# Designed miniproteins, single chains: the designs that were tried, part 30

Each design is a single chain, and the fold is of that chain. pLDDT is the mean over its residues in the fold that is shown.

## One batch from the design tools (miniprotein)

Design m1024
Fold by ESMFold2-Fast:
Structure m1024 (fold): chain A 104 residues (1-104)
Amino acid sequence: SLEEEIDKIIDLEQETSDRIRRLEKDVRMAILVESLLTTHIMQLTVLKKYKASKEEVIKALEFIRKKIREFVEENKDKLSPETLKVLEEHIKEIDKYIKRIKEI
């Protein structure tokens, strides 16, 4: 179901946040990443609560993916290689969820 897929994405956002908190030695960068991913969790929670359409959820995920890519591009020189790898893996997982939701 769409609701189950949203829950899995929220879990992914939380897992990525927790991984980066452990890996990122730059405290400012760690806080900014945590803030970004927490905002995404809040957005997905609102969409779930208000029974958003499949199309609205896909649009939100595409926006989330764009915001993570922009953050990486702007902060590439400040983020650890480990954090960059985790964020790239996160984007690939979001792409898989977009594809899966389109099949519902």
Scores: mean pLDDT 89

Design m1025
Fold by ESMFold2-Fast:
Structure m1025 (fold): chain A 98 residues (1-98)
Amino acid sequence: PAMSPEERERAMRRILDIMESALAALKNGDILGVEIQEGMLAIIRAVFMLMNDEELAKLAQEALTAVREALRLARQGDRERAIAILEQKIAELRERLS
């Protein structure tokens, strides 16, 4: 059976919530908090792949890629660019999910 529109909306909101949590952790200098959110996105992506939902898996992969790039930049001391990347990706995803 296909996922309901309501279930898909909840899945998309979970991805955005994780991204927002990663951004908050990053703004607070909590690198471990960002790493936890990266791990959550990797698990969620794997779940969507197992559910054979390519659209949600792709969305989770885009979020995961952005968090990984931000984490790499933050570890290099470039917190401003890391924050900008996450803010931009969150804005892009919110617009696509509206």
Scores: mean pLDDT 87

Design m1026
Fold by ESMFold2-Fast:
Structure m1026 (fold): chain A 74 residues (1-74)
Amino acid sequence: SLIDLVNQLMLAISHEDWEAAERYIEQLKPYVSPDLYEELVKAFEAVKANPLDEEAVQRLLEVLKKMADEVLAK
């Protein structure tokens, strides 16, 4: 399911597996709006730059929640 891709992305990010995380982000692109995809990419890049930045991590979680809500609505 599409929700499984979001869960796999979260797992990859938690393990700092950036290559896997980027592949899951690409797989999500056709399932969400272009604007929300841009928000996801920006939030992900911020976390990748500093995984210990609590504000960046919280922003990424917020974007992923918005994406899950959009995917579930479809």
Scores: mean pLDDT 79

Design m1027
Fold by ESMFold2-Fast:
Structure m1027 (fold): chain A 57 residues (1-57)
Amino acid sequence: SAPAVTGGALGTEDRPELAPEQRAQYERLVALATEMARAGVAPEDIGARLDALIAAA
């Protein structure tokens, strides 16, 4: 099945392959975001916290 129209193709599946080292870092960030979301932290606060950690790393 092929789409008849491709006005805006989704690129979520077309992701660059990460190096193993970058994958480990990404997994840690995802785990932290998941914990914060479970704790009921607002998405905006989760984003700000992740940005702070990335800047500090």
Scores: mean pLDDT 67

Design m1028
Fold by ESMFold2-Fast:
Structure m1028 (fold): chain A 64 residues (1-64)
Amino acid sequence: MEKELEEEIEEALGKIWVSVTLISTRNLSKEQQIKTLQEAKALAEKLGLKEAAEELTKRIQELE
């Protein structure tokens, strides 16, 4: 029961983190977007947001 709630919170936080990061970087140059997404990925990994880190990795690869 507690694990299910923790997973839901982590998923929600991950989705918010990815959305905020993408919105914040949309007006930046390609190089600045890649750099900021890499920094956001590092923070997501530090916070244990695995799904957010994976999504940010995919976004970085799409820009490269």
Scores: mean pLDDT 77

Design m1029
Fold by ESMFold2-Fast:
Structure m1029 (fold): chain A 102 residues (1-102)
Amino acid sequence: GPAAAARDALADALRENAEIATKKSQEYKKMGDEEKSKAYERLATAFRELADAVRAGNYDEARELTQKVAEAVKEYTGDESTAKAIQKALDAALDRVRALAA
């Protein structure tokens, strides 16, 4: 139904972001930038864990994982306001999917 479609669409989008972060990690590793490579690897892991929680319908765990994504964003950007904005957007997306499932 619509709730399952919205959940799966969000999980797929988060998985796509994880794949992009994985590619960025590999690019920086080839350039010898180990710090940025590790930061993007952590971001990729955070997005994968969030995607898995969303797909499982474990929204309480997913909400905790949005903080982990924000922490990883802050690590590679150095920008707290960007990290907070991303966390707020992810939390809002989770709330919308939960509302459709009610």
Scores: mean pLDDT 87

Design m1030
Fold by ESMFold2-Fast:
Structure m1030 (fold): chain A 65 residues (1-65)
Amino acid sequence: MDVFATTNEQAIQFAADQVRRLAQAGVSVDDLRALGRQIAASLEQSQGVDAQQVLDAMEQAIREA
């Protein structure tokens, strides 16, 4: 397995889990989307993670909450 791919998947899942918890705690969708864009940009800059994959995972987490 590609260790970098596994690490990126873990980062994406961690971001999605945090957003899901905040959504369940009653944080507004607008605030969660703003936070999500910031997290996606940060992960892209620091780890080269696809920002769109991070955003898609966080949007799914918001919908599941």
Scores: mean pLDDT 77

Design m1031
Fold by ESMFold2-Fast:
Structure m1031 (fold): chain A 86 residues (1-86)
Amino acid sequence: SLAALVEEEMAALKKKIEEIIKTEPDIKEAAKKIAELVAELRRRFLDYALRFGDAQERADAEAQLAALETSVKQGIANAEAYLKEL
């Protein structure tokens, strides 16, 4: 199902984001790499939903991705603020 594919892709993205944060010491470069991965996943989700999912599955996929984008932006902002105070 599209829902199962979305869950799998989201888990894989979260793992890749964690690896970037651990391996990229430049927060700006890490943010850029993460933004590129999120944009690519958004393109794939929209393609999958258009081809295989109904309107509700498409809405659910977009909501999950939007929540992840918000969480990532907040995490990066918190990390930047922390380093600035050191």
Scores: mean pLDDT 72

Design m1032
Fold by ESMFold2-Fast:
Structure m1032 (fold): chain A 93 residues (1-93)
Amino acid sequence: SVSGENIKKNMTEEEIEELIEKLAEEFVELAKQVHENGDPKLKEALEEFVKTVEENPESEVEVLLKEAYELILEGKLTKEKAKELVRKMLEAL
């Protein structure tokens, strides 16, 4: 499902927690790709997203995603922080 409402509609609390864990792990992997693999296109894409949201925030989800990407760019994203941000994103949908 592509929306938070659709995701939550048919999921148990345990399935929601598993989804949070999976999405948080994907953010940690993204951080690894930026810092360990040195993908310059990925880094530029994250920087452009952060700038776009900073100038014109359209949703609470975009603001939270901006925070996650800023932490990735700074090398400060932990799995625990990623889980916190993903949970807030799902709640904001």
Scores: mean pLDDT 78

Design m1033
Fold by ESMFold2-Fast:
Structure m1033 (fold): chain A 92 residues (1-92)
Amino acid sequence: MFEEAVREALALVRPAAEALAEAILRLPPEEREEVLARVAEVERAFLEGIERAKELAEEGREEEAVELALRAGEEARRRLEELLREARERAA
């Protein structure tokens, strides 16, 4: 079901987002602003993906909506994990 897929996508993203938020707090202010701007780009892309998936679900294309929502979550998680690695390297 589409709502379950959205919940699963959020569950994929949440641990990386929480870890990244903690890592960002340990960065100098100028580096923090740069990383936060890149996080905003990831969040925008993720929300656009979920919005498109919702449109597909409303059109009765539920299987495609579920696949798109899960792919949006996986891509956001991957990008946030990359940012987390960079933030940890900068804080070290």
Scores: mean pLDDT 85

Design m1034
Fold by ESMFold2-Fast:
Structure m1034 (fold): chain A 96 residues (1-96)
Amino acid sequence: MATIGIRAVLDEPVTPEQLRELAEKVAEALKKIPGVKDVTVSASYDADGRPVINATITADKSKAEEAAQKAVEAIRKVLEEFGFRIADLTVTLTAE
């Protein structure tokens, strides 16, 4: 199995309710990706008060790179559809 962690920092203020709704929509989008087995999404604020969405997905090692690319695209699409700008996006891929 491979674990893919994605951290997206938003460059604008978001209410806690909106942040929760975004996390739910991100989780829904990630669950639709072929080869993704588990999805965990959490939302918080960083030290500067910027909204942060943390997503962790698991996939087969052979599909890990494709799943990571599709996950980034899915997160970007969800955030852009809600009118939010991404300040920073970090992707970590760990293969077992």
Scores: mean pLDDT 82

Design m1035
Fold by ESMFold2-Fast:
Structure m1035 (fold): chain A 91 residues (1-91)
Amino acid sequence: MLTDDEIAALALKYGIEKALADPSRPELVEAAQRIIAGEGVPFDLVKELFDLGIEELKKKGMNIKSYKITEVTLDGAKTTAIDIEVDSFPK
């Protein structure tokens, strides 16, 4: 069974794969490569990669009712918080 965190991880994975397949958006290709390398990227690019992955999950039949991605500051470091709500979660 997939958890919300596993769904979020799949969304980011599919977003990265889609960005790497589209050379017309070099900023997303660079962001995807930096994430794979474990490097930080600007929040707006992380959000775009996540949005691409959510669209791919929807095309695969996942009913995502709502999702939220936000930049937060934890102990002086910027990080990303992701919340997903799925309408028909398979168990």
Scores: mean pLDDT 71

Design m1036
Fold by ESMFold2-Fast:
Structure m1036 (fold): chain A 71 residues (1-71)
Amino acid sequence: SMEAREEIERIGEETEREAVRAYLAGDYATAIAILEKGIEELRKLEEKDPETAREYIERFEKGIAQLRAAA
């Protein structure tokens, strides 16, 4: 639904913003934790809009992998 998409986008955008802030501060562990929490919240909404939720989840999973490889 439109409401589910808006909620997913809100969670995704806020998660990304907070993770980027932690990353720029050099706090990779906090950035990873923020992305992991975001994925958990998005998974709960996946059934309502699988396409939008999966796009954010895949992007965040890739981000976590890159951060772990760089640490």
Scores: mean pLDDT 87

Design m1037
Fold by ESMFold2-Fast:
Formats: structure tokens, C-alpha cells, sequence
Structure m1037 (fold): chain A 70 residues (1-70)
């Protein structure tokens, strides 16, 4: 539903904001493990999502990988 899509977008935005904050405060190795853990959780739920929800989740994974590289 549209409501579920909007809720997913909000949750993914909150995750990205948290990841950016943790990038500034956590040691690199601990931060990288955290990001990898979150990416794996998102990948695990992908088969349960609609096509539109999968696009949001995949975009979030790409943004998390970019935050990890920075």
C-alpha cells in the first residue's frame, strides 16, 4: 500500500541519518561492521517487499555503502 511505502521511506531516511552520525563517533572497524549488518538485514527483507519498496531499499543500500566508503 502507499502507506507502507511511505513508512518504509521514513524508516530508511532515519537509518541513513543514524549511519551518518555513527560515522563521526564510532571507530572505523566497528562502524563498518554496523553498516554491513544493516545492509544484510535490508537484503533479507527484500523478497518480502513490493517492487516500489525494493527500489527504496536498494537505494538505501547504495547510500549506506557510500557512507561506509566516506
Amino acid sequence: SEEELEELKKNMEELLEEAKKLAETKPREEFEKYIDYKINIIKDILPLLSEEQQEVAEETIKKLEEIKKA
Scores: mean pLDDT 84

Design m1038
Fold by ESMFold2-Fast:
Structure m1038 (fold): chain A 60 residues (1-60)
Amino acid sequence: TPTAERVGEAWLRVKNRSPHGPLRVADLVEESGLSEAEILAAFRSVGQDARIEDGALVLV
């Protein structure tokens, strides 16, 4: 979906800037312009289980 594509692009940009750090949901929100709920829904829409723990995005 367009939302999942936007989240995927934001994920890559954030990881490329800080590859060894935890992925902060706030960084994904800033990069994508989407809410935390929309980011989680986008990952789940492509079959990826996702959670937010201590402000970081965790994929199962």
Scores: mean pLDDT 76

Design m1039
Fold by ESMFold2-Fast:
Structure m1039 (fold): chain A 65 residues (1-65)
Amino acid sequence: SVSRESAALIRIVGELLEIPGLSAKVKGNTVIIEGEAEDKELFEKVEARIREIAKEAGMSVEVRL
């Protein structure tokens, strides 16, 4: 079966497709977002959605830009 965490990661990757230069990886229960964001306002909105997705899946988010 698809885990809740795997489903969340797919959704998070979909959100990151809106912002070139960013990538995501998972370490344990933490989603790490790294790279460079050209549009800081767009990133703020995307980060908020990613944090909500991660929260629903019981995961943490770490941002390294």
Scores: mean pLDDT 81

Design m1040
Fold by ESMFold2-Fast:
Structure m1040 (fold): chain A 81 residues (1-81)
Amino acid sequence: DEEIVKKALELAEELLKKSREEREKIAEQARKDIEDIRKSDQPLSKEQQVEVAAKVLVGQRLLIEEAEKEGLVNEKAREFL
């Protein structure tokens, strides 16, 4: 569903404007939420799908930032991620 992806990206952009500490807490919560979802047979609402996807994107961005800080990803490579 393209609408879910678009809303997830928009929410992720807003979450990425938060402090690093808040983003790290969001990523940690996303890991727990995903684990709970995997153990549940109930389908996610569209709003829940957007929230989970956005939090996963925040976690991925933190990993990219850490890799860039370690010199594993340069500034040019970041433009393609």
Scores: mean pLDDT 71

Design m1041
Fold by ESMFold2-Fast:
Structure m1041 (fold): chain A 77 residues (1-77)
Amino acid sequence: DIVEEIVELASKVEGVGEEEVEEIREKVTKTIEENKDKSEEYKKYLAVMTAMDTLVELGKEEEAIEFMRLLAEHDKK
């Protein structure tokens, strides 16, 4: 589940609390539903971008960078 994968990774970032996690879940879920006809790879890309944009909009730029680092590490394993 792309939504749960992204949400789990975001929750591991120090400074990302339950409120931020729920906003990410809501926006990522909406993005996936609006793009359900797209490839799984493209949907995952959009989910990642949506989560990052959400953190930046919340003023958590450093947390957004850390989220991207954790995601890159996760994808290499």
Scores: mean pLDDT 81

Design m1042
Fold by ESMFold2-Fast:
Formats: C-alpha cells, structure tokens, sequence
Structure m1042 (fold): chain A 74 residues (1-74)
C-alpha cells in the first residue's frame, strides 16, 4: 500500500519537477520541490491516517526518485 502511494506521488511529481527545472533551473527547482514536500506531508498523513514522520519519509523518497528520473532524461 505505501509503496503504491510513493510510486503515484513520484509519477505526479516528475512533470512538476521537469517544468520547474526548465523554467527556473536546477537550484531553484530543488528549493520549490522542498516546499512542495512540506505541503504534501500533512495532506498525505491525514489522507492515509499515518504519522507526519512516516508521510514525510514517503513524500521525500517519492520526490528524490522523481528528481533522479528527470535528471536522467536531461
């Protein structure tokens, strides 16, 4: 279940991160992704009834994987 949630977030974040890199460059894209992780953490915790710490780890992992995939395509 949590792996599927992480994979879904990764796929949703890939186009968002790609757009940020293309528009603002890598450094600014990383800052915006960090803000997005902070915003998604409480939403995920509430939606799935998990702790904020668990949600933060899932969102961070998904964002890191999405960023890695986007960078491989550049």
Amino acid sequence: MLREVAEKLREELKPYIQKLIDEKGLSEAIKEVRKRVEELTPELAEKYGISPETARRIVRAAAADALAEVLKEK
Scores: mean pLDDT 80

Design m1043
Fold by ESMFold2-Fast:
Structure m1043 (fold): chain A 55 residues (1-55)
Amino acid sequence: MEADIKELEEKKKTMSPTTALAADLIIDRFREKEASEKEYEAGLLTLDTMQKRFE
């Protein structure tokens, strides 16, 4: 999970501003709510879909 968060933060640097905000929300949600691994993976899939649409 920590490695996944670091990877997401690195990917955030290459994302559009809108997608980067969504990534921040997923990171915050994971840290504050201790979201399950499935919720985190679902969030990543959503970010990938958003990035493709705003590409």
Scores: mean pLDDT 67

Design m1044
Fold by ESMFold2-Fast:
Structure m1044 (fold): chain A 74 residues (1-74)
Amino acid sequence: SAAEERALWVGLAEHEGRELIERFKAGEISLEEAKEIIAKAREYVRKILDPETAAAVEAVFQRTLAELERLAAE
């Protein structure tokens, strides 16, 4: 179903977001590198996913970005 497909994409984005945050916390990537990865991912999902699924995944990217910026400010 469309809802199941959306849940799968959201789950994948949340998993990848957590890994990106952990890589940032470990000093493996900079904030600017993490922002570039997220920006490219946002552009890509806008092209391949339906608008509802893309919006849900982009909300995950925005939460990941906010957490990265919060951590960088501490």
Scores: mean pLDDT 87

Design m1045
Fold by ESMFold2-Fast:
Structure m1045 (fold): chain A 68 residues (1-68)
Amino acid sequence: ASEEEIKEVERRAREIALEAGNSEEEAKRVGRTAADLMRKGVSKEKALEVARAAALGDDAAGVRALLA
């Protein structure tokens, strides 16, 4: 993925976390996790699914998304 696409996913993941009621620090962590996953070869779609699950506090759903 391009650096521009990774930054877009980081921004969207952060916004998802903030909308779910997470703190700014938690939202930054969720964004960084999504960006890091894309740099490791995870698809944009899976990275955003993991971010959404993390934002809701459902780590198990995030792991299941990665396995699918």
Scores: mean pLDDT 75

Design m1046
Fold by ESMFold2-Fast:
Structure m1046 (fold): chain A 68 residues (1-68)
Amino acid sequence: SLSPEERQKLLKEYALDPNNIEAQKKLPIDERMDLSEALVRRDREKLKALGLTDEQIDEVLAYAEKRR
């Protein structure tokens, strides 16, 4: 199982690059789907519940806007 810190790191890395192979292998598919949904919906509360800090949420949301 992943530590909370490792999980937080992988969630951020996956949010910034969904082609990240390590994140795809180590994060369960349901968590990756929850993260993707929260990013599409700009749902800060769900991103925080997944374990991201406010600073990480700001970074991944800014990146998500730039990619679309």
Scores: mean pLDDT 80

Design m1047
Fold by ESMFold2-Fast:
Structure m1047 (fold): chain A 125 residues (1-125)
Amino acid sequence: MSLSEKENLLLEKVKEKMPDLYETIKRLLELVRKLMSDEDAEQFIDNLLSSLSEDRLEFLRDLLMELRALIDEHLSPSVKSEVDSILDEMNQKLKDNPDASDEEIEKLLIEGLSQIADLLEKHFG
């Protein structure tokens, strides 16, 4: 399967299973393809395709971890510092609400992913 075929397959499955995440994941994929090698982009897409069989919360955590790993390897220290600030704010909100429901945790993860997408588009869009 080509990289473009894998990307289309991922987006179709996201649109079917998690339509509310479609735009955020589409933005992140466009950024990954722009900023990363085709090999790194393909591995990222393959990892997300594997995670689509999991629940929404686990998928979001996996997405965030994979994205953090790519940013840490490929982007400048200044961009990494800004991403770390977003992640630190998210972690603080989770610590301040230890009884948070899965739905509340999902909302925080989605907000964090959207902020990372906005940050990357600001620097590289």
Scores: mean pLDDT 82

Design m1048
Fold by ESMFold2-Fast:
Structure m1048 (fold): chain A 73 residues (1-73)
Amino acid sequence: SEEAIAEAKAAAKEGLEAVKAAKTVTEAIGAILRTIGDIIEAAIKHNADPAELIEAAKPYLEEALKELNRLST
């Protein structure tokens, strides 16, 4: 549903901000894992396809991984 997609995108945006605020690689990884968990929970809550929600969140998740890589260098 559009509501599930919007909730997943909101979770991914919040997760990206948490990764940007992270001071350590461990904190950044923790934020990414929590974000993925929140997206899966949204899929279960709305009886939505988890793959569709992950695809909608992917741009934010990819940006979060780039921030993690920057932090690790």
Scores: mean pLDDT 85

Design m1049
Fold by ESMFold2-Fast:
Structure m1049 (fold): chain A 81 residues (1-81)
Amino acid sequence: SIEEQFLADVETVRAMIDAGAPLEDVTLALGILVAEMERHREELSEEAREAVREVRDFLVANPHPSRAELEALVERLEAGL
């Protein structure tokens, strides 16, 4: 399903965090992923849409998230997909 494909993309962002990628690169990758998920919102469950909205709203309000915040955002997407 498209949610399985997005879950794989979320796991790629988690791998970036685990590998110690620059937080700006992780933030950019997550922002691009969330924007892509929003373009496919009609194919997502309500739970996935809510997770995407929450993560998007956080990134808009917090342009320089910490590692711990980025980890929490990834966990939120994994839980919603």
Scores: mean pLDDT 88

Design m1050
Fold by ESMFold2-Fast:
Structure m1050 (fold): chain A 72 residues (1-72)
Amino acid sequence: SSDEYKKRIEEGKKIIRELKDPEELVEAVLKYVKEKKMNGYEMSVLAEEAKKLGKDEAAEAIAEETEKRMRS
């Protein structure tokens, strides 16, 4: 549903906002997008949030996961 979609995005953004350590953030966000089976659009929203906050390692990791799914 639309509400579940918005909740997934908000929880993903919360992970990005709250985790300060780049390594822990990359692990947590990749785990979250995989467990929630987030699509390319949902992942692009999270990557944009990470980039806006200067969390470039997380943004790059999400972009790589998106590309991997598109080529599989």
Scores: mean pLDDT 83

Design m1051
Fold by ESMFold2-Fast:
Structure m1051 (fold): chain A 68 residues (1-68)
Amino acid sequence: SELKEELKQAALEATRNGPEPLKKWLVENGLSEEEAEEYVERLSKAAEPEELEAIVEEIAEKIRKLKE
């Protein structure tokens, strides 16, 4: 999914340059400031690739529903 790839790139960017660009991207795609902060924290705490993929999928699904 294009949305998942964009989100993975934003998450990678956040690990190098801080969480603000990722948080902004999430808010621009329809999440509240509080929801964006929560997801950024969860992504930063993901210990395994499978955990990261699960969080990315959850965010992508939420954004898809917001656009419907």
Scores: mean pLDDT 75

Design m1052
Fold by ESMFold2-Fast:
Structure m1052 (fold): chain A 87 residues (1-87)
Amino acid sequence: MTTFTITLPDGTTITVTVDDSDSGAAAARRIAEALEAAGYKTEVEEYPTTTRLTVTLPDGKVITVVIDKSLSGAEAAEIIKRKLESV
């Protein structure tokens, strides 16, 4: 298992643990659940080859992350972390 700490643009920090056997879609769902527990609105949409994670910040700003389903849970979590922290 791998633990990721994600710092959002508003300064909020969340911690998510991903199993090495998790799919990218499973990692996206775990991160969405952690964000919702922290008070954010999230949406996870699954497509044939991708998973889309949409996060709405308290100020109304929307962040969308698209993840390839071929990625491991750890790889997907790293991509989500980078995208959320880069905004």
Scores: mean pLDDT 79

Design m1053
Fold by ESMFold2-Fast:
Structure m1053 (fold): chain A 65 residues (1-65)
Amino acid sequence: MKEILEKIADILMERGALTREALEEAFKTLSKELGIPVTLEDLTPEQRALLLKLVGDKILERMEK
């Protein structure tokens, strides 16, 4: 799961958009890649918090460069 969240964060950073639509699209892409259905709604509150932290960390890194 954490690896999936890291990939979602990378996709969001690549797109330059932190919208629900972009998140759902990223999950659909990974779901097809893994062969299992995964959606934003399937995430626990802790997993959602980790995803936000990963995205925030990548934004901060981008700003410092």
Scores: mean pLDDT 67

Design m1054
Fold by ESMFold2-Fast:
Structure m1054 (fold): chain A 96 residues (1-96)
Amino acid sequence: SALSAEIAAAQATPDDVLIDEFAKKYNLSPELTERLYDFAAGKLSTGEQVELLLEIGKELNLPNMNLPTAMALVGAKRTYGFGAVLLELDTLAKAS
């Protein structure tokens, strides 16, 4: 699928660079940007990761960001790494 090459590119890019580019592109607040760094660094519990994703969805007005989607993104981080979370967030923001 078209997503395979995008996932590979995201995994090759440092988390800090991906977070900074995402925050700049979508005007993400400094508070949520700092929490994305904590997410990438493994400092957040599963519940805190879900809450962060739901708060990002509210700030960016993402109609498809709901609890099942946030849980799926937490699962994607476990399987594909943090870059996959930002790739999927970018995809959700573009679809809005």
Scores: mean pLDDT 81

Design m1055
Fold by ESMFold2-Fast:
Structure m1055 (fold): chain A 96 residues (1-96)
Amino acid sequence: SGAEEMRKRALAAYEALDEKTKERLEKLMKEYEGLSDEELEEKLEELEEKAARRPLDEEEQLEFKALRAVLESRKFGADKKEVIGLIEMELRERAA
């Protein structure tokens, strides 16, 4: 039940995003689904290197979330919206 409750909270966090943000994330995830695992890992590493040096801008944050969602979906069978929702929840917890 704990895992099911966490998945429901993650989906709720994703659905709470504004429509433009969800539309951009869906577009990015669609584009990334066409890439190889190697290409996705390289893009993720580049964004992680940028994040270590400075805060990511809004577009880079969306790219990071979409990349992680596609990769975790492929490697672990995770639901993409749940992955994004979990990242949103983690960011809120860090800000609190």
Scores: mean pLDDT 85

Design m1056
Fold by ESMFold2-Fast:
Structure m1056 (fold): chain A 63 residues (1-63)
Amino acid sequence: MLSEEELTELLVKIAGISRKTALEIARFVHENPEASDEELKAFAKELGVDPAVVLYAKRLVSR
């Protein structure tokens, strides 16, 4: 599993989002390991990012 910092750096590279936004996504998925796809999509909408980015981040920390 990726650390919060490792996930943040990866999201910056793959999604082209700001490091601050990537850190918010990384923290959310680490704090909510059982979050549903619906909750992840809602979070992405509030941040103004593609839901696929948040879903991808979740899969990297859930195993």
Scores: mean pLDDT 80

Design m1057
Fold by ESMFold2-Fast:
Structure m1057 (fold): chain A 71 residues (1-71)
Amino acid sequence: MKEVIDAAVELMKKKYGLDEKQQEELRKKLEELMKETLEELKKNKDKDAEKKLEDLLKGIKSGKLSSINDE
């Protein structure tokens, strides 16, 4: 799990030039997203898992990572 998250952060760092702080925040967001998606999968709600991932990506693009995880 964490290896996958770290790989995604490294990819985003190289693709979008994330700062060290942004990299750490992204790791936390991805870990929380993974945890939430696992909970959603337990409830058989794959649709919500995909939506959360999409929202996270939008937040990264807009530079508002905190807003995504505030709710």
Scores: mean pLDDT 65

Design m1058
Fold by ESMFold2-Fast:
Structure m1058 (fold): chain A 85 residues (1-85)
Amino acid sequence: IREEVDRLISRLVEAFENGDLATATRLLNELTKIVSEHPELGQEVLDRLNVALSRANISRETVEKMENSEVMLAYMRLMFEANRQ
């Protein structure tokens, strides 16, 4: 599980750095599924993701596309599931 989470986060960062929002959305949904099946990992997954994203070299163009896209909704779903106790 931890290895799978780390793998998904690494691929998610790569997708964001490449501006591949479709792949980023899919990977965020995979993380949400893991958190749904393992609620005790929710905060850990969210913390690791936020740290990884803060260190990522994401272009301004990609950030602007995220604001009105499915990736924003996918991230919000992950946050909701992670904070569900």
Scores: mean pLDDT 77

Design m1059
Fold by ESMFold2-Fast:
Structure m1059 (fold): chain A 82 residues (1-82)
Amino acid sequence: SPRARAREQAEVAFELLLQAKEDPALYDRLVEAVFTGRLGDIDPRLADAPEELREALRELLLNPSSDAEMRRVLEEAVARVR
């Protein structure tokens, strides 16, 4: 289902966000990929991420937050996928 796929993509995104906290070069690449629509260049599983998840990723990259808050925002985005 689209929502099940979005949940898998959200888990991949969460892991990338955690890694980016330790890797400024990855953070810069993630920011560029989200704003240029090239998330698939970072991870092929994200190439067709739904708009709700892409919006959540932009918010989380622009506004650094706790791991719990990142997970909450991503879960809320998945819940909006139809």
Scores: mean pLDDT 86

